# Designs tried in a protein design run: designed miniproteins, single chains, continued (4). Part 39

Each design is a single chain, and the fold is of that chain. pLDDT is the mean over its residues in the fold that is shown.

## One batch from the design tools (miniprotein)

Design m13329
Fold by ESMFold2-Fast:
Structure m13329 (fold): chain A 82 residues (1-82)
Amino acid sequence: MSEELKDTIKEKLEELLKILKKKNLLDKEVGNILSNIETAMVEGDIDKIIEELEKLKALLEKKGDDEAAKIVDEILELLKSS
């Protein structure tokens, strides 16, 4: 993963975390997925980052949150297109 791509993903993850906190969406399930994403980011495991982000997107869509789900989708597009 390029440094530029990694920085863009980190920026979008920070935006996502702010929205999740603002909307009170940081439950145990969301928190576990975010922890798994952080671990995969440290390890550089792109496939695992994608898997965990897809789980997060599905969960957020189930909760009816379009704003946070959109940011997750943008991160997924960046990872899949690189």
Scores: mean pLDDT 82

Design m13330
Fold by ESMFold2-Fast:
Structure m13330 (fold): chain A 80 residues (1-80)
Amino acid sequence: HGDEAVEHLRKAAELLEGGYAEAVRTVMDSVEALIRAGRPAEAAEKVRDLLEAFENSGVATPEAIEHLRRAADELERLAA
């Protein structure tokens, strides 16, 4: 389920440009590190924080938002 979360983050980055795509890639690197450290709940929190920031900015496409939401859901399942 960690690989599913990372794949959704990768898809979100592909749908975005410039600094927004870089923000997703930075969070993706953090998520991979947190999964390896056995901290998927913290990884889910980082994705939720990014999701809220993008929803508040209005810049991200609905498809990118959906991929971020799917990534958070998969990390929360891994944490359970």
Scores: mean pLDDT 83

Design m13331
Fold by ESMFold2-Fast:
Structure m13331 (fold): chain A 82 residues (1-82)
Amino acid sequence: MSKSEKMAQAIGLLLRAVASYEAGDREAALEAIEELKERVTSPKTLEALERLAEAIRRGASREEINRAVSEVLKALDEELEA
């Protein structure tokens, strides 16, 4: 799988997580995060995903969720460039 394909799949899962969370379905949002965790290997990416999962579990604000998603995307870009 190419870097672009991996990034596209990761973005798809992150969009699913955010959409599910905004719909009030925290379980579906967390399932999308767990699926993405199975597809990444970097400890930094895994930590960013766990921070996003914790924000979802505690019902964080949209601004906090968006920040956590940005951190996951930064970690993914770094992982896929290594």
Scores: mean pLDDT 82

Design m13332
Fold by ESMFold2-Fast:
Structure m13332 (fold): chain A 97 residues (1-97)
Amino acid sequence: MEDEITKEVNELARRVLAGDAIKEALERIDRLSELQKKTKDPEKALILGINEGMLRIALAVRYITEVRERARKEGRLEELTADEIVKESEELREKAR
């Protein structure tokens, strides 16, 4: 179970960083979160939490990268604030669902 979940998460994270599978990653995060809530085994819960965290990090990196590349193409990269990066990243996340 662990090796299968970790292998799937690693492959999915790699695809997310390459700009693919964003919707699949969001669905997998939701599934991992639900499994973690139902798991009574602390070690299994920790592994599920680590895998969820890996996908969340990959998605965050992907969205930030996309926001910055969009800003660069629009000639506003130097004007892009941290708050705008956060806001536009959340908008991309919502659009991907």
Scores: mean pLDDT 78

Design m13333
Fold by ESMFold2-Fast:
Structure m13333 (fold): chain A 65 residues (1-65)
Amino acid sequence: SEEELRILRAALDGKTVDELAEELGMSKERVQELVDRLIERGLVRKNSAGLYTVTLEGRRELAAA
């Protein structure tokens, strides 16, 4: 979805859910829902620092969008 693509673009440099919610003007609940779906699809991961980052597959999805 367009909201998922917005999260993928914003998460390219690593973001928390709080940072994504504030940057994108979404609720934290909505961002968490979208992030969880992107993790399920293998497009986003949570790194050792607790930041959500885009995987290689996620970068390919963005290039195709």
Scores: mean pLDDT 83

Design m13334
Fold by ESMFold2-Fast:
Order: C-alpha cells, then sequence, then structure tokens
Structure m13334 (fold): chain A 76 residues (1-76)
C-alpha cells in the first residue's frame, strides 16, 4: 500500500540520517571545521523533522534532495 511504502521510505531516510550524523562526528571527517559540522548537523535535524511530518513519498524525496543540495553548498 502507499501508506506502507511511505512508512518504509521514512524509516530508511531516518536511518540514513542517523548514519550520516555518526559519520560526520567520526574521525573520517576531522578535516571539516567545527562550523561546517554544526551547519551539517543543523540540516540533518531539520531533515529529520520534515521527514517525520511527510505525508507522501515525494515529500520524503524532496527533503532528501534539499539536504543533498545543502551539503554540497557547505562542502564547496
Amino acid sequence: SAEAELAAAKAKALADLDALEALIRSDAFSHLSEEQKQQILALIEEARERIAAARTLQEVHDVVGELQRGLQEILS
């Protein structure tokens, strides 16, 4: 069902955000400034709230796409 697909997409997106946060806090990203890390963590938190509130698959995809764009802007 569409509802089950939405629930699965939200669960996956939230798990991916948890993994991204852990990665950013790890030694692999020690080259990033504290300011860059804080900006990324703020984007992750905003994405979590918006994904939790999402009512459609498109809304979940849009949030993920916006997060990816924000990450590119911070890292460039």
Scores: mean pLDDT 89

Design m13335
Fold by ESMFold2-Fast:
Structure m13335 (fold): chain A 102 residues (1-102)
Amino acid sequence: KEKEIEIFILRLKMIYAARELKKVAETVPNEEVRKKILDKIDKLIQAIRDGNFEEAIKYAEEVKKIIDENKDQFTPEQYKRMKLLVDTIIELAKKALELEKE
């Protein structure tokens, strides 16, 4: 019972963070980079909704890779905010996955 409530709260936090990440990504001026990030964020959101935390970690890591490879295409504020949000999603998803295995 307690584990199910904790996983539910983690999932809500992940959805909130992923939505905030999407909002920042939508402000990226480079259309090709923006579309690439948004495609992976949509897959990330779907994985979180499906409760597939292993896939959520995978897609969040793919978003992080795109952000790091295209750092020069972002403002310092966009880069810092997106990186914080993606790292937060990865941490929350890892906690949810750990709770499922207990």
Scores: mean pLDDT 89

Design m13336
Fold by ESMFold2-Fast:
Formats: sequence, C-alpha cells, structure tokens
Structure m13336 (fold): chain A 100 residues (1-100)
Amino acid sequence: SNDDQFYDISVSMTNSLTFSSQTTRDVVVSTFPDDYYGDANTILQQIYSLQQQMDTVAQQTQQGDQSASQQGNQIGSQMNTLNDQLVNIIFDVFSQQYSS
C-alpha cells in the first residue's frame, strides 16, 4: 500500500538524518513544524551538551580515572535515551509529510 511505501521512506530519511552532521541536523530540524521544532531542538542541544561532556570524560579515562569511565557509561545511557526521543520526533514529522 502507499502507507507501507511512505513508512519505508520515513524510516530511511529518519536514519539518514540521525547519522548526519550537527549542521545538517540543525538545518533540517529548523524546517519542522513549530509543534515538533521546539522539542527536537531542545533534545539536540541536550545531546550536544552530553557529547562535549563525553569528550572530557574520554580524556580523563585515558589518564586512568575509573570514576570518569563510570560517568561515561551514564552519559552514554542518557544520550541513547535522547537519541531515541529524537528518532521518534523525526519519524513522526517525515511520516506526516509522506502519509497524506
């Protein structure tokens, strides 16, 4: 059905955006409807903040700080949760665009 085809396109586009550069994600997300843009932008900013924290923790872990390694695992878990939320928003936007 057309719905199945639009689902496959939505999945493909969601995956492409999720694994794109920060600049590409920011530009594409800025085209989202207002209902989705605010939530998606908030999640992106949180992910970017956690990425910066992860870089710091990675450097500390290389210096033999075991507490930094544990912090890295917690940050990684938080980033996974935020990425799942972002993927759901992106999928909803693309599904609405192609499922009319």
Scores: mean pLDDT 73

Design m13337
Fold by ESMFold2-Fast:
Structure m13337 (fold): chain A 98 residues (1-98)
Amino acid sequence: SAWERLDQLVDELLALMGEMLAQITDPEKALEVQILEGMLLLSYGVGKLIDDPLFALRQLVKITEQVIALARELGLDDIVARLEALLARLRALIAEIE
């Protein structure tokens, strides 16, 4: 189902954000990642509550783009590549459901 595939993408995104946090020494940048994680969980939760996986996916795309921008600023090239691959999968799932 769309939710099963979205659940997997959310789990993978959270794991990548966890890997980012492990590499960040600047507490201000760590806080930025944690705020984005909070926004991700809220958007996902709201999407589930209203049973709108497209809403959740569109919000996850926006949040993932912000996470990628932060990872690039931090020079985390491996994480950037993995996030870009995940972003492509989010966009592909949106196209399949629409």
Scores: mean pLDDT 90

Design m13338
Fold by ESMFold2-Fast:
Structure m13338 (fold): chain A 77 residues (1-77)
Amino acid sequence: MEELREKVREELKKAIDDTINFLKEKGASKEQILNAAEATIDTLIDHYLSQGLLTPEEAEELRKEAVEYAKKKIDEL
């Protein structure tokens, strides 16, 4: 269970980084990049929730962490 949360956290960071780098290269605005990153986060979390691998509480905390991470990375652009 703990190892799974760590795996999901690392997958979220990687997906966020990939999304930011891809859209930054295309000249997207910070708002567009944030919206895309949030959509990516929601898709990945929903995947694990649908498989019963995360509780709603764990999903909420991981989403908050991931969105905060994305905002910090985007603010640095």
Scores: mean pLDDT 84

Design m13339
Fold by ESMFold2-Fast:
Structure m13339 (fold): chain A 83 residues (1-83)
Amino acid sequence: GSIPALSEEKVLQVIESLKASGFTNEDAIKELYLLSLHPDFKKLSQALKQQVKSVLEEAKNKHWKQLSKESQNDVNTLLQKLS
């Protein structure tokens, strides 16, 4: 069967939700991690990958201590995938 295509709009909505919450919406981090398991995640536009990386770097540099250990691990894994 065909796997549904990864939606760039969905990725944008998730990162916007995370920013809008002041990085308190850890469910958005979890959702972003789950989206990163999609085979097409590496095929996202370079511009979108840079936006995702920028948001995650902001979370790591400015909001790290407010994140759970699970969210911290998800952020580190996502940054590794985007490097």
Scores: mean pLDDT 82

Design m13340
Fold by ESMFold2-Fast:
Structure m13340 (fold): chain A 94 residues (1-94)
Amino acid sequence: PAPAPLSPEARALVAEALAHFREALRAARAGDFEKAREHLAKAVAALDEAAALSDETAARAIEAAKLALEAQVYEALGDHEKAAELRAKALEIA
């Protein structure tokens, strides 16, 4: 089943979040864990705002994507246990 279309505002927030996740991953891989966590926090906040602007189906899809992207950042930070936990939660919601 296809998720409901996002509003332009929600789509902009998702794009902003993806940019922050990209920077978080880059920082984590470079060993800048403070910068990685700062960008991760901004990405999560943007996705939470996007979910709040969306219907239940889209909000659920955003939550699943949020958990999966957080897992990638934690894996890059070396927290493989936390990454596995977040991936499992994403699969339960999806």
Scores: mean pLDDT 85

Design m13341
Fold by ESMFold2-Fast:
Structure m13341 (fold): chain A 74 residues (1-74)
Amino acid sequence: SDELRQKAVEKLEEVGKKYKDKVSKKSIDGAIQHVQQYSIGDSSKSFEHTSKSSDKDVGETYKESSKELKEVLK
């Protein structure tokens, strides 16, 4: 639903603000766009894809956020 997508977008924006020095704005923006354009089931893949393009040091942050996103989109 649009409400679940909006909640996921807000979570991604929160992660981007909290970890702005470690997380690429491009990665966050890409994940947000993917969540908005694709089905809920595909949003987890989008976030995983975005995390793979990130620095190794932020991989854990993306894994944690991806897990939270999956819980939101259940």
Scores: mean pLDDT 57

Design m13342
Fold by ESMFold2-Fast:
Structure m13342 (fold): chain A 66 residues (1-66)
Amino acid sequence: TADLQAVFARYDRDGDGVLTRDEFIAAMQSMGFSASQADAAFRRYQQGRGVLTQDEFIAAVQDMRA
């Protein structure tokens, strides 16, 4: 949703189109998820890159809301 794109943009400090683990955890906590839930989601979606794209971020949030 537009709200998730806004959250992504807020925490993408470098404007490189990806979130680091720390940025992702902070974004997830801002939406009411725990740091442990965010860490588990990051590990599942990061695909060995150590960062999440916007699409992976949106997928992770949608899975955690389901």
Scores: mean pLDDT 78

Design m13343
Fold by ESMFold2-Fast:
Structure m13343 (fold): chain A 67 residues (1-67)
Amino acid sequence: SAADTEAAIRHLRDATLAAGRQLEAQGLPATVTVEETPTRARGRVEAGDFVAEVEYDGATGREIVRT
């Protein structure tokens, strides 16, 4: 549903921003990118050699995490 999609996108955004803040709190310079549409979201966190990306697709209801 649209409500489920909005909740998933909000959760992805919050989690991505929190991950970036946690890395910065540990003294690691972090680059955080969040891209959203009404039906899709992508979050990316980079710190030195560390890269983590999360994608959500509202058409399939699937979340994919890459590290």
Scores: mean pLDDT 84

Design m13344
Fold by ESMFold2-Fast:
Parts: sequence; C-alpha cells; structure tokens
Structure m13344 (fold): chain A 97 residues (1-97)
Amino acid sequence: EAEKKRQEKRERAKKAKELLLELYEKEKNGELDKEMKKEFLEKLLEILGKTWEEFEKAGITEEELLETALELAKEVAENKEEFEEELEKGLDLIHAS
C-alpha cells in the first residue's frame, strides 16, 4: 500500500519534470506567450491534483504560481545539463579505452 503511493508520487514527479523542462526551453527560446503560460500552469495543476480556486482562496495569484513554476523549471534544467555532461564524459572514457 505504501509502495503504491510511492509509485504514484514518482509518476507525478516525472510528468512535472518533463512539463517544467518544456516550459524552460520555450522561455529560453522566447516562445512563451500569455496563452502558453496559462496552458503550462493548467497542466501543472492537473498533475498536482489542484484547482485555481484552491490557490485563490490561499491568496496566491496566477502570476505568483507562474513565477514559482519558472524557478522550478530553471532548477530542473540545471540538473539536466549536469547529467548530460556526466553522460558525455562517461562515453569519452569508454572511447579512450
């Protein structure tokens, strides 16, 4: 039973990570308009199982949610670059042998 909850958390974390990476890439390329930003937030809220109403009741604005999502996207992207560098170094070591 605890294992099922752990698995669900991992799946949601994976989906959130992929969505945040897409958000970061689009912002970096200057492709994020207001409609795209809303779409990403809606998808993120679905992954989290939350509604706009819940955040409004807590006094959290759409702009604050977007800012938080962009900060998380940057952190995820920074970790991805480190993993890509480690993979590349590993391949170079295999070819040098």
Scores: mean pLDDT 67

Design m13345
Fold by ESMFold2-Fast:
Structure m13345 (fold): chain A 76 residues (1-76)
Amino acid sequence: GEAARLGGLLALLMAKQGVKYVESKYPDAKVVGEEVGDRSAVIVVEAEGKRYVIRAEGRRVVIENEETGEKEVLEV
């Protein structure tokens, strides 16, 4: 439905804020993957030879370093 599509679009826009955050820390950051659900979005970014998974769901954007398991949470 319309509401589900809007939720996925909003989640994608939130995840893109997480990409901007990673890019602000690491100028070499590159988007290598993107997946959009009904109310969630996942973007994968590679920066400094590391992989960062950016997940947006509800009002939260979680940025996870896959090597260390370290997570940063952005409230949007």
Scores: mean pLDDT 78

Design m13346
Fold by ESMFold2-Fast:
Structure m13346 (fold): chain A 85 residues (1-85)
Amino acid sequence: PLFELPDEVEVINVTFDKETGALVFGPLETVKYSEAARRVTELVRQIEQADLSEEKQRHLYAALWAAFEGDREKAEEYREKALNE
């Protein structure tokens, strides 16, 4: 087992645009795991409060998890699916 895990992770910077119901992706950012978890939790809360369709929410969650993993290609794919619902 690893006892010295990195306290930071590379994530795509993500904001939720309440007016369009879309995720906005910025550059890769190195953040603490606690900050990454906080951001994901807040973004999930914002998506749930935005009164979006179940299908659009599923695509947004998939995009968010890919962004959290630093996978820009997958994040952009699911973001486009959410926009073109």
Scores: mean pLDDT 78

Design m13347
Fold by ESMFold2-Fast:
Structure m13347 (fold): chain A 72 residues (1-72)
Amino acid sequence: LRARIAELRRRLIEKVGEIIRLVGDKEDIRRSDLPADVKAQQLAALDAKIAELKAEMDRLDAEIARLEAELA
């Protein structure tokens, strides 16, 4: 159980890093000289990716909570 919890926590850290990178990408898009419609499309694609990563993190958090409850 402890090794499994540690593995899931490591995976969460990786997902946090990926979200931080995507947020940086959104800022770069906002600052670019791209047409407004192109910016809107690219920002929407990045938002969808961030939402997917958050859903994955929610699943990892739920699994960690379940395993921690088994230890308690």
Scores: mean pLDDT 84

Design m13348
Fold by ESMFold2-Fast:
Structure m13348 (fold): chain A 94 residues (1-94)
Amino acid sequence: SDADIAAARRRTVAFLRGEARAFAALGTPGGQRLAELLDAAAVRLERATSADEMIAVLEELRGRVEADESIPADQRAAVLTLLDYLTAELRALA
């Protein structure tokens, strides 16, 4: 339903913004880069009107994180795991 999509969008945006704040708080170049990518994706998610649009935003973010060698491998792996989890939850709603 539209209400379920709106609730899922709010939860996903909150998760990404929370993670962005946590990574920014590390004071590292990799943390700052992850915060920028996560915040940019959260802005795009706020404009998403369907599960498919939200999934597309998360898949684009995933590809950008996976390709970014400036992000430490452990932090990159943690974010990829989070994005895979969020994407699976959205697919269950679609």
Scores: mean pLDDT 89

Design m13349
Fold by ESMFold2-Fast:
Structure m13349 (fold): chain A 108 residues (1-108)
Amino acid sequence: MEEEIKRLLKEYYETLAEANELASEYIRTGDPALAERAIELYRESARLAEELGRLYERLGDDFSAGVFYVYSAVLRTTAPRIAKTRSPAAADTNAANSKRARELAEKL
């Protein structure tokens, strides 16, 4: 159970980091293929967050379950909109968030 949570958390943070990296690259290049790939990865991150929510719920950790269900909802609705926004400030934010997500994955 603990190893399954660590594996899913690592996959979640790595997928989210890649989505943010592609979104940042889209802001710099304007290549629509990068935006579409970022949206696909945000949806995959949402799926992983939902799996984490269900796993925590089965463990009786309703607080962690609720947090991951909220992350899943945000990643399905808000993240695709942000990924399509071409702003230099958004590129810097996405790069910083990607770095932090990878650091969290490495600690697992």
Scores: mean pLDDT 80

Design m13350
Fold by ESMFold2-Fast:
Structure m13350 (fold): chain A 85 residues (1-85)
Amino acid sequence: MEEEERARRVGEALRRAIKENLPIAGVYDPSPEAIDRFDEEFLRLVEEKKDGIILVLPEDATPEQIERYRKAIEKGIEKFKELKK
């Protein structure tokens, strides 16, 4: 999928997830491969209307990085709960 088209589809999916209050949260390393994998998984969850947590990290991710990403996901879930109010 082309990068620009993928970004647009992800943006539309994010808007749909927020509107339908789907509890999907995740973080990823900004590498191109991680972006591709994250976007595909996110699009799949939104299309299937499933909740989920997505983690796509580099192979050499440290325990500290993993913990940081987990905390970011928790904040994302909190944001979805706030939007439900």
Scores: mean pLDDT 60

Design m13351
Fold by ESMFold2-Fast:
Structure m13351 (fold): chain A 92 residues (1-92)
Amino acid sequence: SIEEAIAEINRIRDETLAQIRALAPDAEWARLLLGLAAQEIIDMLRNKEPLEEIEKAVEKIKEYVASTLPPELAALVLAALDRILEIAKKTL
């Protein structure tokens, strides 16, 4: 269900936020970016947007993450986004 997908996305977000805090406590922007990205995907799922639009949103966010964050932080956020997209694919 969409509700189960949202719960799983929130779990992935919270786990990844904890990893970012452990690795780089002062990386507030990385945590904010992950939080906003997860919320955007959740909102798209609630609005029943097509999977293709969610995939496009994730692709744009991944490009921004890769260009903006240090490689180690980018890797954590990109891995979380890949997991979140897989949940969306299985839900829609």
Scores: mean pLDDT 88

Design m13352
Fold by ESMFold2-Fast:
Structure m13352 (fold): chain A 84 residues (1-84)
Amino acid sequence: NQSKALEQAIEALRQAVEALRRGDIKAAQEHMAKAAEAAEQLPQDVRDKVLVGLSRAGTALARGDRDAAIAHLEETREYLEQQL
C-alpha cells in the first residue's frame, strides 16, 4: 500500500527530527533507517528524493552538523506531505 508506506516514511522522518532535537543521534539514525525502509515501497522518483535527503542528513551528522541534518530531514518530510 503506497499511501501507508508514504505515511510511514513521513512519521519516521518526524521521529528522526524529534530525536535530533533531543540530541539522541542513535535514535535519529534508527528512524532514518525506518524512513529508507518505508521508501522502498514508493515510486522510483519519490524514493530517490527520500534517499537523497537521508544521505544529505547522514553526511551532515557525520560532520557534527545537527541543524543541517534536521533541515534536510524536514525538507524531505515536507516534500512527502505534498505527495499525499
Scores: mean pLDDT 90

Design m13353
Fold by ESMFold2-Fast:
Structure m13353 (fold): chain A 75 residues (1-75)
Amino acid sequence: MKEGEERVERIIEDIEKTKEYLENNEFPKEVLEQALEVVEGQLSRVDDLDASEEMKERLRKKLEELKELIKEKLA
């Protein structure tokens, strides 16, 4: 359980850093499209993670926020 929890925490930290980076920088459409595919893939795997339901819910929320930001950047 500890390794799974630490992994989820690191993923959440990486998502927050990525959100900040995307908000403050401009990216080519191709990079944003690739990032969207990665986020959608991660969302599909959240339930498969060996972590608490609370951690899974936090991760899902952060991934959805990142997905929405990428979609806004693509518009």
Scores: mean pLDDT 79

Design m13354
Fold by ESMFold2-Fast:
Structure m13354 (fold): chain A 80 residues (1-80)
Amino acid sequence: AAVAVSEAEREEAARRARLMAARARVAGREEAAREALARQRAEAEASADPGEREAALAAIEAAEEALADPELAAELAAAA
């Protein structure tokens, strides 16, 4: 039960991160968003807690995917 709830929370965080990155790209702020994600990734990689690191990296990867793909970003921004 606790693991399933934690996974749902991580999925929600990743979904939210993806939408924010998509909106940043559509708004022409992809460079600033990319810099923020690079910093967040460095902080996640430095984390000693594997669970925190895994959750943070999953959200960052979802955001990076949306930021790298202009078609996906446009589709996500239009849907939200």
Scores: mean pLDDT 74

Design m13355
Fold by ESMFold2-Fast:
Structure m13355 (fold): chain A 85 residues (1-85)
Amino acid sequence: GDVEEIINALKDGIKKLKKATTKDDVIIILEILKDYFNKLKSDIGSKIANDLNTLLEEVKKITNADEAINKAIDFLESIIEDLKK
C-alpha cells in the first residue's frame, strides 16, 4: 500500500485511542488496525501487523486503562515517525 495511506490509518487509530476510556477499547482498536494491515498483503503492512501484535500482548498485561491508552498512542506515533524517515 501507499505509505501515506498507512500513516493516515495509524493517525485514525491514534484519534480513536484518544477517545478510549477502557483497556478493552484499546484492544478492539488495535485488533481492527492489525486486521487492516494484515489485509494489505504487503511487506510494510505485515511488519506493522507484527508490531501491533507485540503491542497487543503488552497492552493485555497492563491493568491501568490510562497506561494502556498512552502506551498504544506512543507506539503508533513511533511507527509514524519511522515511516517518515
Scores: mean pLDDT 87

Design m13356
Fold by ESMFold2-Fast:
Structure m13356 (fold): chain A 97 residues (1-97)
Amino acid sequence: MEEKIKRAEDFLKKAEDGYNKYTAELAREQSELAAEQARFDQVAADYKANGGDPATLAAEQSRLAEEQLRVDRAQAGVNAYKKIMEAAKKKLEELKK
């Protein structure tokens, strides 16, 4: 029984480490998305007021879309590890009964 509890505790620790890693990645990607949105808004406003190269506006639109995909992927990682962590906690609680 003690061996099974130890193994469950080790598994929970690994799940928590994964959750924390993806949570940190999500926070970083959200910050990058916010910065890219601000950049896009500035480029779009300048293009509307002064004209310029439409390729620059298109490039910023593409970067904004890429950052959104990175946020979505990091969020999926957080959600997956949260479920693993919750299942690991439940298993550990059942073993301690």
Scores: mean pLDDT 85

Design m13357
Fold by ESMFold2-Fast:
Structure m13357 (fold): chain A 60 residues (1-60)
Amino acid sequence: SQRERERRERIQRALMEIVREGRVDTATVREIAERAGVSVGTLYRHIPDPRGVIEALRAS
């Protein structure tokens, strides 16, 4: 759905912002969810390992 696509885009932006800010080592799953405007449960539904994703993005 359109809402689901918008949610995925917000999550992607939140992850990239954390990487750009140099906060990969300090950002919590809760902070990622808050930045994306979703619950922690919703974040885990889209990305099973949010911490692993931001670490991988920094390494890229």
Scores: mean pLDDT 84

Design m13358
Fold by ESMFold2-Fast:
Structure m13358 (fold): chain A 64 residues (1-64)
Amino acid sequence: MQQLITQAQNTLMLALDLTLKYGDVTLEAMDLAALGGTKLIRGEDVEEGKKLIEEARKKIDEVL
């Protein structure tokens, strides 16, 4: 759990930085990372949370 939370935090920080630089293009990545992180913290939908974090990272990588 802790490693997944750290990954979600790092993804959110990257999404924030990119949103400031590229505007709305990365906003969806921020939303996905926030939703995924919330699911992981709650411990209810861990697998779906992981998928959302992975999707957010993919969108970030596409912008970079």
Scores: mean pLDDT 70

Design m13359
Fold by ESMFold2-Fast:
Structure m13359 (fold): chain A 60 residues (1-60)
Amino acid sequence: SSQTELIRQITIERFRLLADLVEQELQARRDGTASSYQAAQQARQQFQQQIEQLDQQANA
């Protein structure tokens, strides 16, 4: 694929990952337990790592 098409696909994936993170944060808020808040913390870390991986792909 062209670099432009790759960047487009990466941008779409970023939005998908953000939507998933938001849903997980809302679920943790609904559950309101220490365990659910820890899960939300892990989801934030995973999101950050996945965004970093996508940034690396865009720069390749």
Scores: mean pLDDT 83

Design m13360
Fold by ESMFold2-Fast:
Structure m13360 (fold): chain A 85 residues (1-85)
Amino acid sequence: SELEKEFESTNDPEKLFELLKKYIELAKEAIKKGDLETAEKYLKKAKEIYNSLPEDSPYKEEAKKLVLEAEIELGIALIKKGVSA
């Protein structure tokens, strides 16, 4: 994937934040379609990007909020599907 290649090749916080947003969008679309396994994979990629952002980055706080919102949405979808413990 071009997104995966860009993540592996860039250390620019702005580009990393744009990639994170794209993975969050893909995760939310997968949740909406009921493809929760694909949603988990995209969310994992977004979390990896989040963890690569510098602590003093202006994007770090917003990235954390976007990841948390997607995690909550996935968690609710998993409970509704009956995949909860």
Scores: mean pLDDT 82

Design m13361
Fold by ESMFold2-Fast:
Structure m13361 (fold): chain A 74 residues (1-74)
Amino acid sequence: SMPKLSEETLRMAIRIARQEMATETDPAVAAQLLAAFRRLLEAGEADPSVSEELKREMREAVEEMERRVRELQA
């Protein structure tokens, strides 16, 4: 529960989610991945110990994932 280790763990989760979404070709699976990451963003937004920079990075990741889901549904 050290703030620095928690931040690194969240950044790793963002990186993994982005990589999984970039390689996903099934729109239904991509939508499930996005829904899971949106729940993580909601938890992060509600946590005052999470830095504003990390909250911004999570929001940017959600926007990127939303674009990918729309692309796969096109």
Scores: mean pLDDT 80

Design m13362
Fold by ESMFold2-Fast:
Structure m13362 (fold): chain A 100 residues (1-100)
Amino acid sequence: SMEEELEKLKIMSELLLEKFEETGDEDTLDALLSLIKKYITSKNEEERELALKVAEALANSKKLTPEQREKLIKLLEELLKKIKNEEIRKKIEEIIEKLK
């Protein structure tokens, strides 16, 4: 079921965000970045919204090192080159500005 898959994705993203806030662990960050990259261009609006919420949560994190911050910025800038949806583009641009 698509609803069951979305619910699992929500639980997984929340767990990964909590783990990152606790540990600052690089593998956890990489999992979160992979989630953003995979779902931000999804045909499912709820999956795209979840990916944006994860990106925003990371941008607001006090646990990001300068190197991790640059890694997130680089991912978001690469995604802007591929995304045509103006609403998604605007939200990503706002997140990048918060990270600068």
Scores: mean pLDDT 86

Design m13363
Fold by ESMFold2-Fast:
Structure m13363 (fold): chain A 88 residues (1-88)
Amino acid sequence: MRKKAEELYELGKAAIENAKSDVEEAIGLMLLKEAAKLGNPEAAKEYEELMKKASKSVKAGIKAIEKEYKKDKEKTLERLEELAKLIA
């Protein structure tokens, strides 16, 4: 769990830093949120701070991803990780 949380935190952070669109930023933020759920405290803090600054478009992107996450969490997370690797 700890190793996966750290991996998702680093990947999410890199995706946010290299994001060229609101959708790409939303992908990175969702990885930070998952890292936080898996016990990474730095990811939890950064997710909270970045969400306060996030645009309506970024927040809408996160909401759309959360709908897919409710249908199939594992498949959605795998897709987010692959997309984030392309962004980072």
Scores: mean pLDDT 82

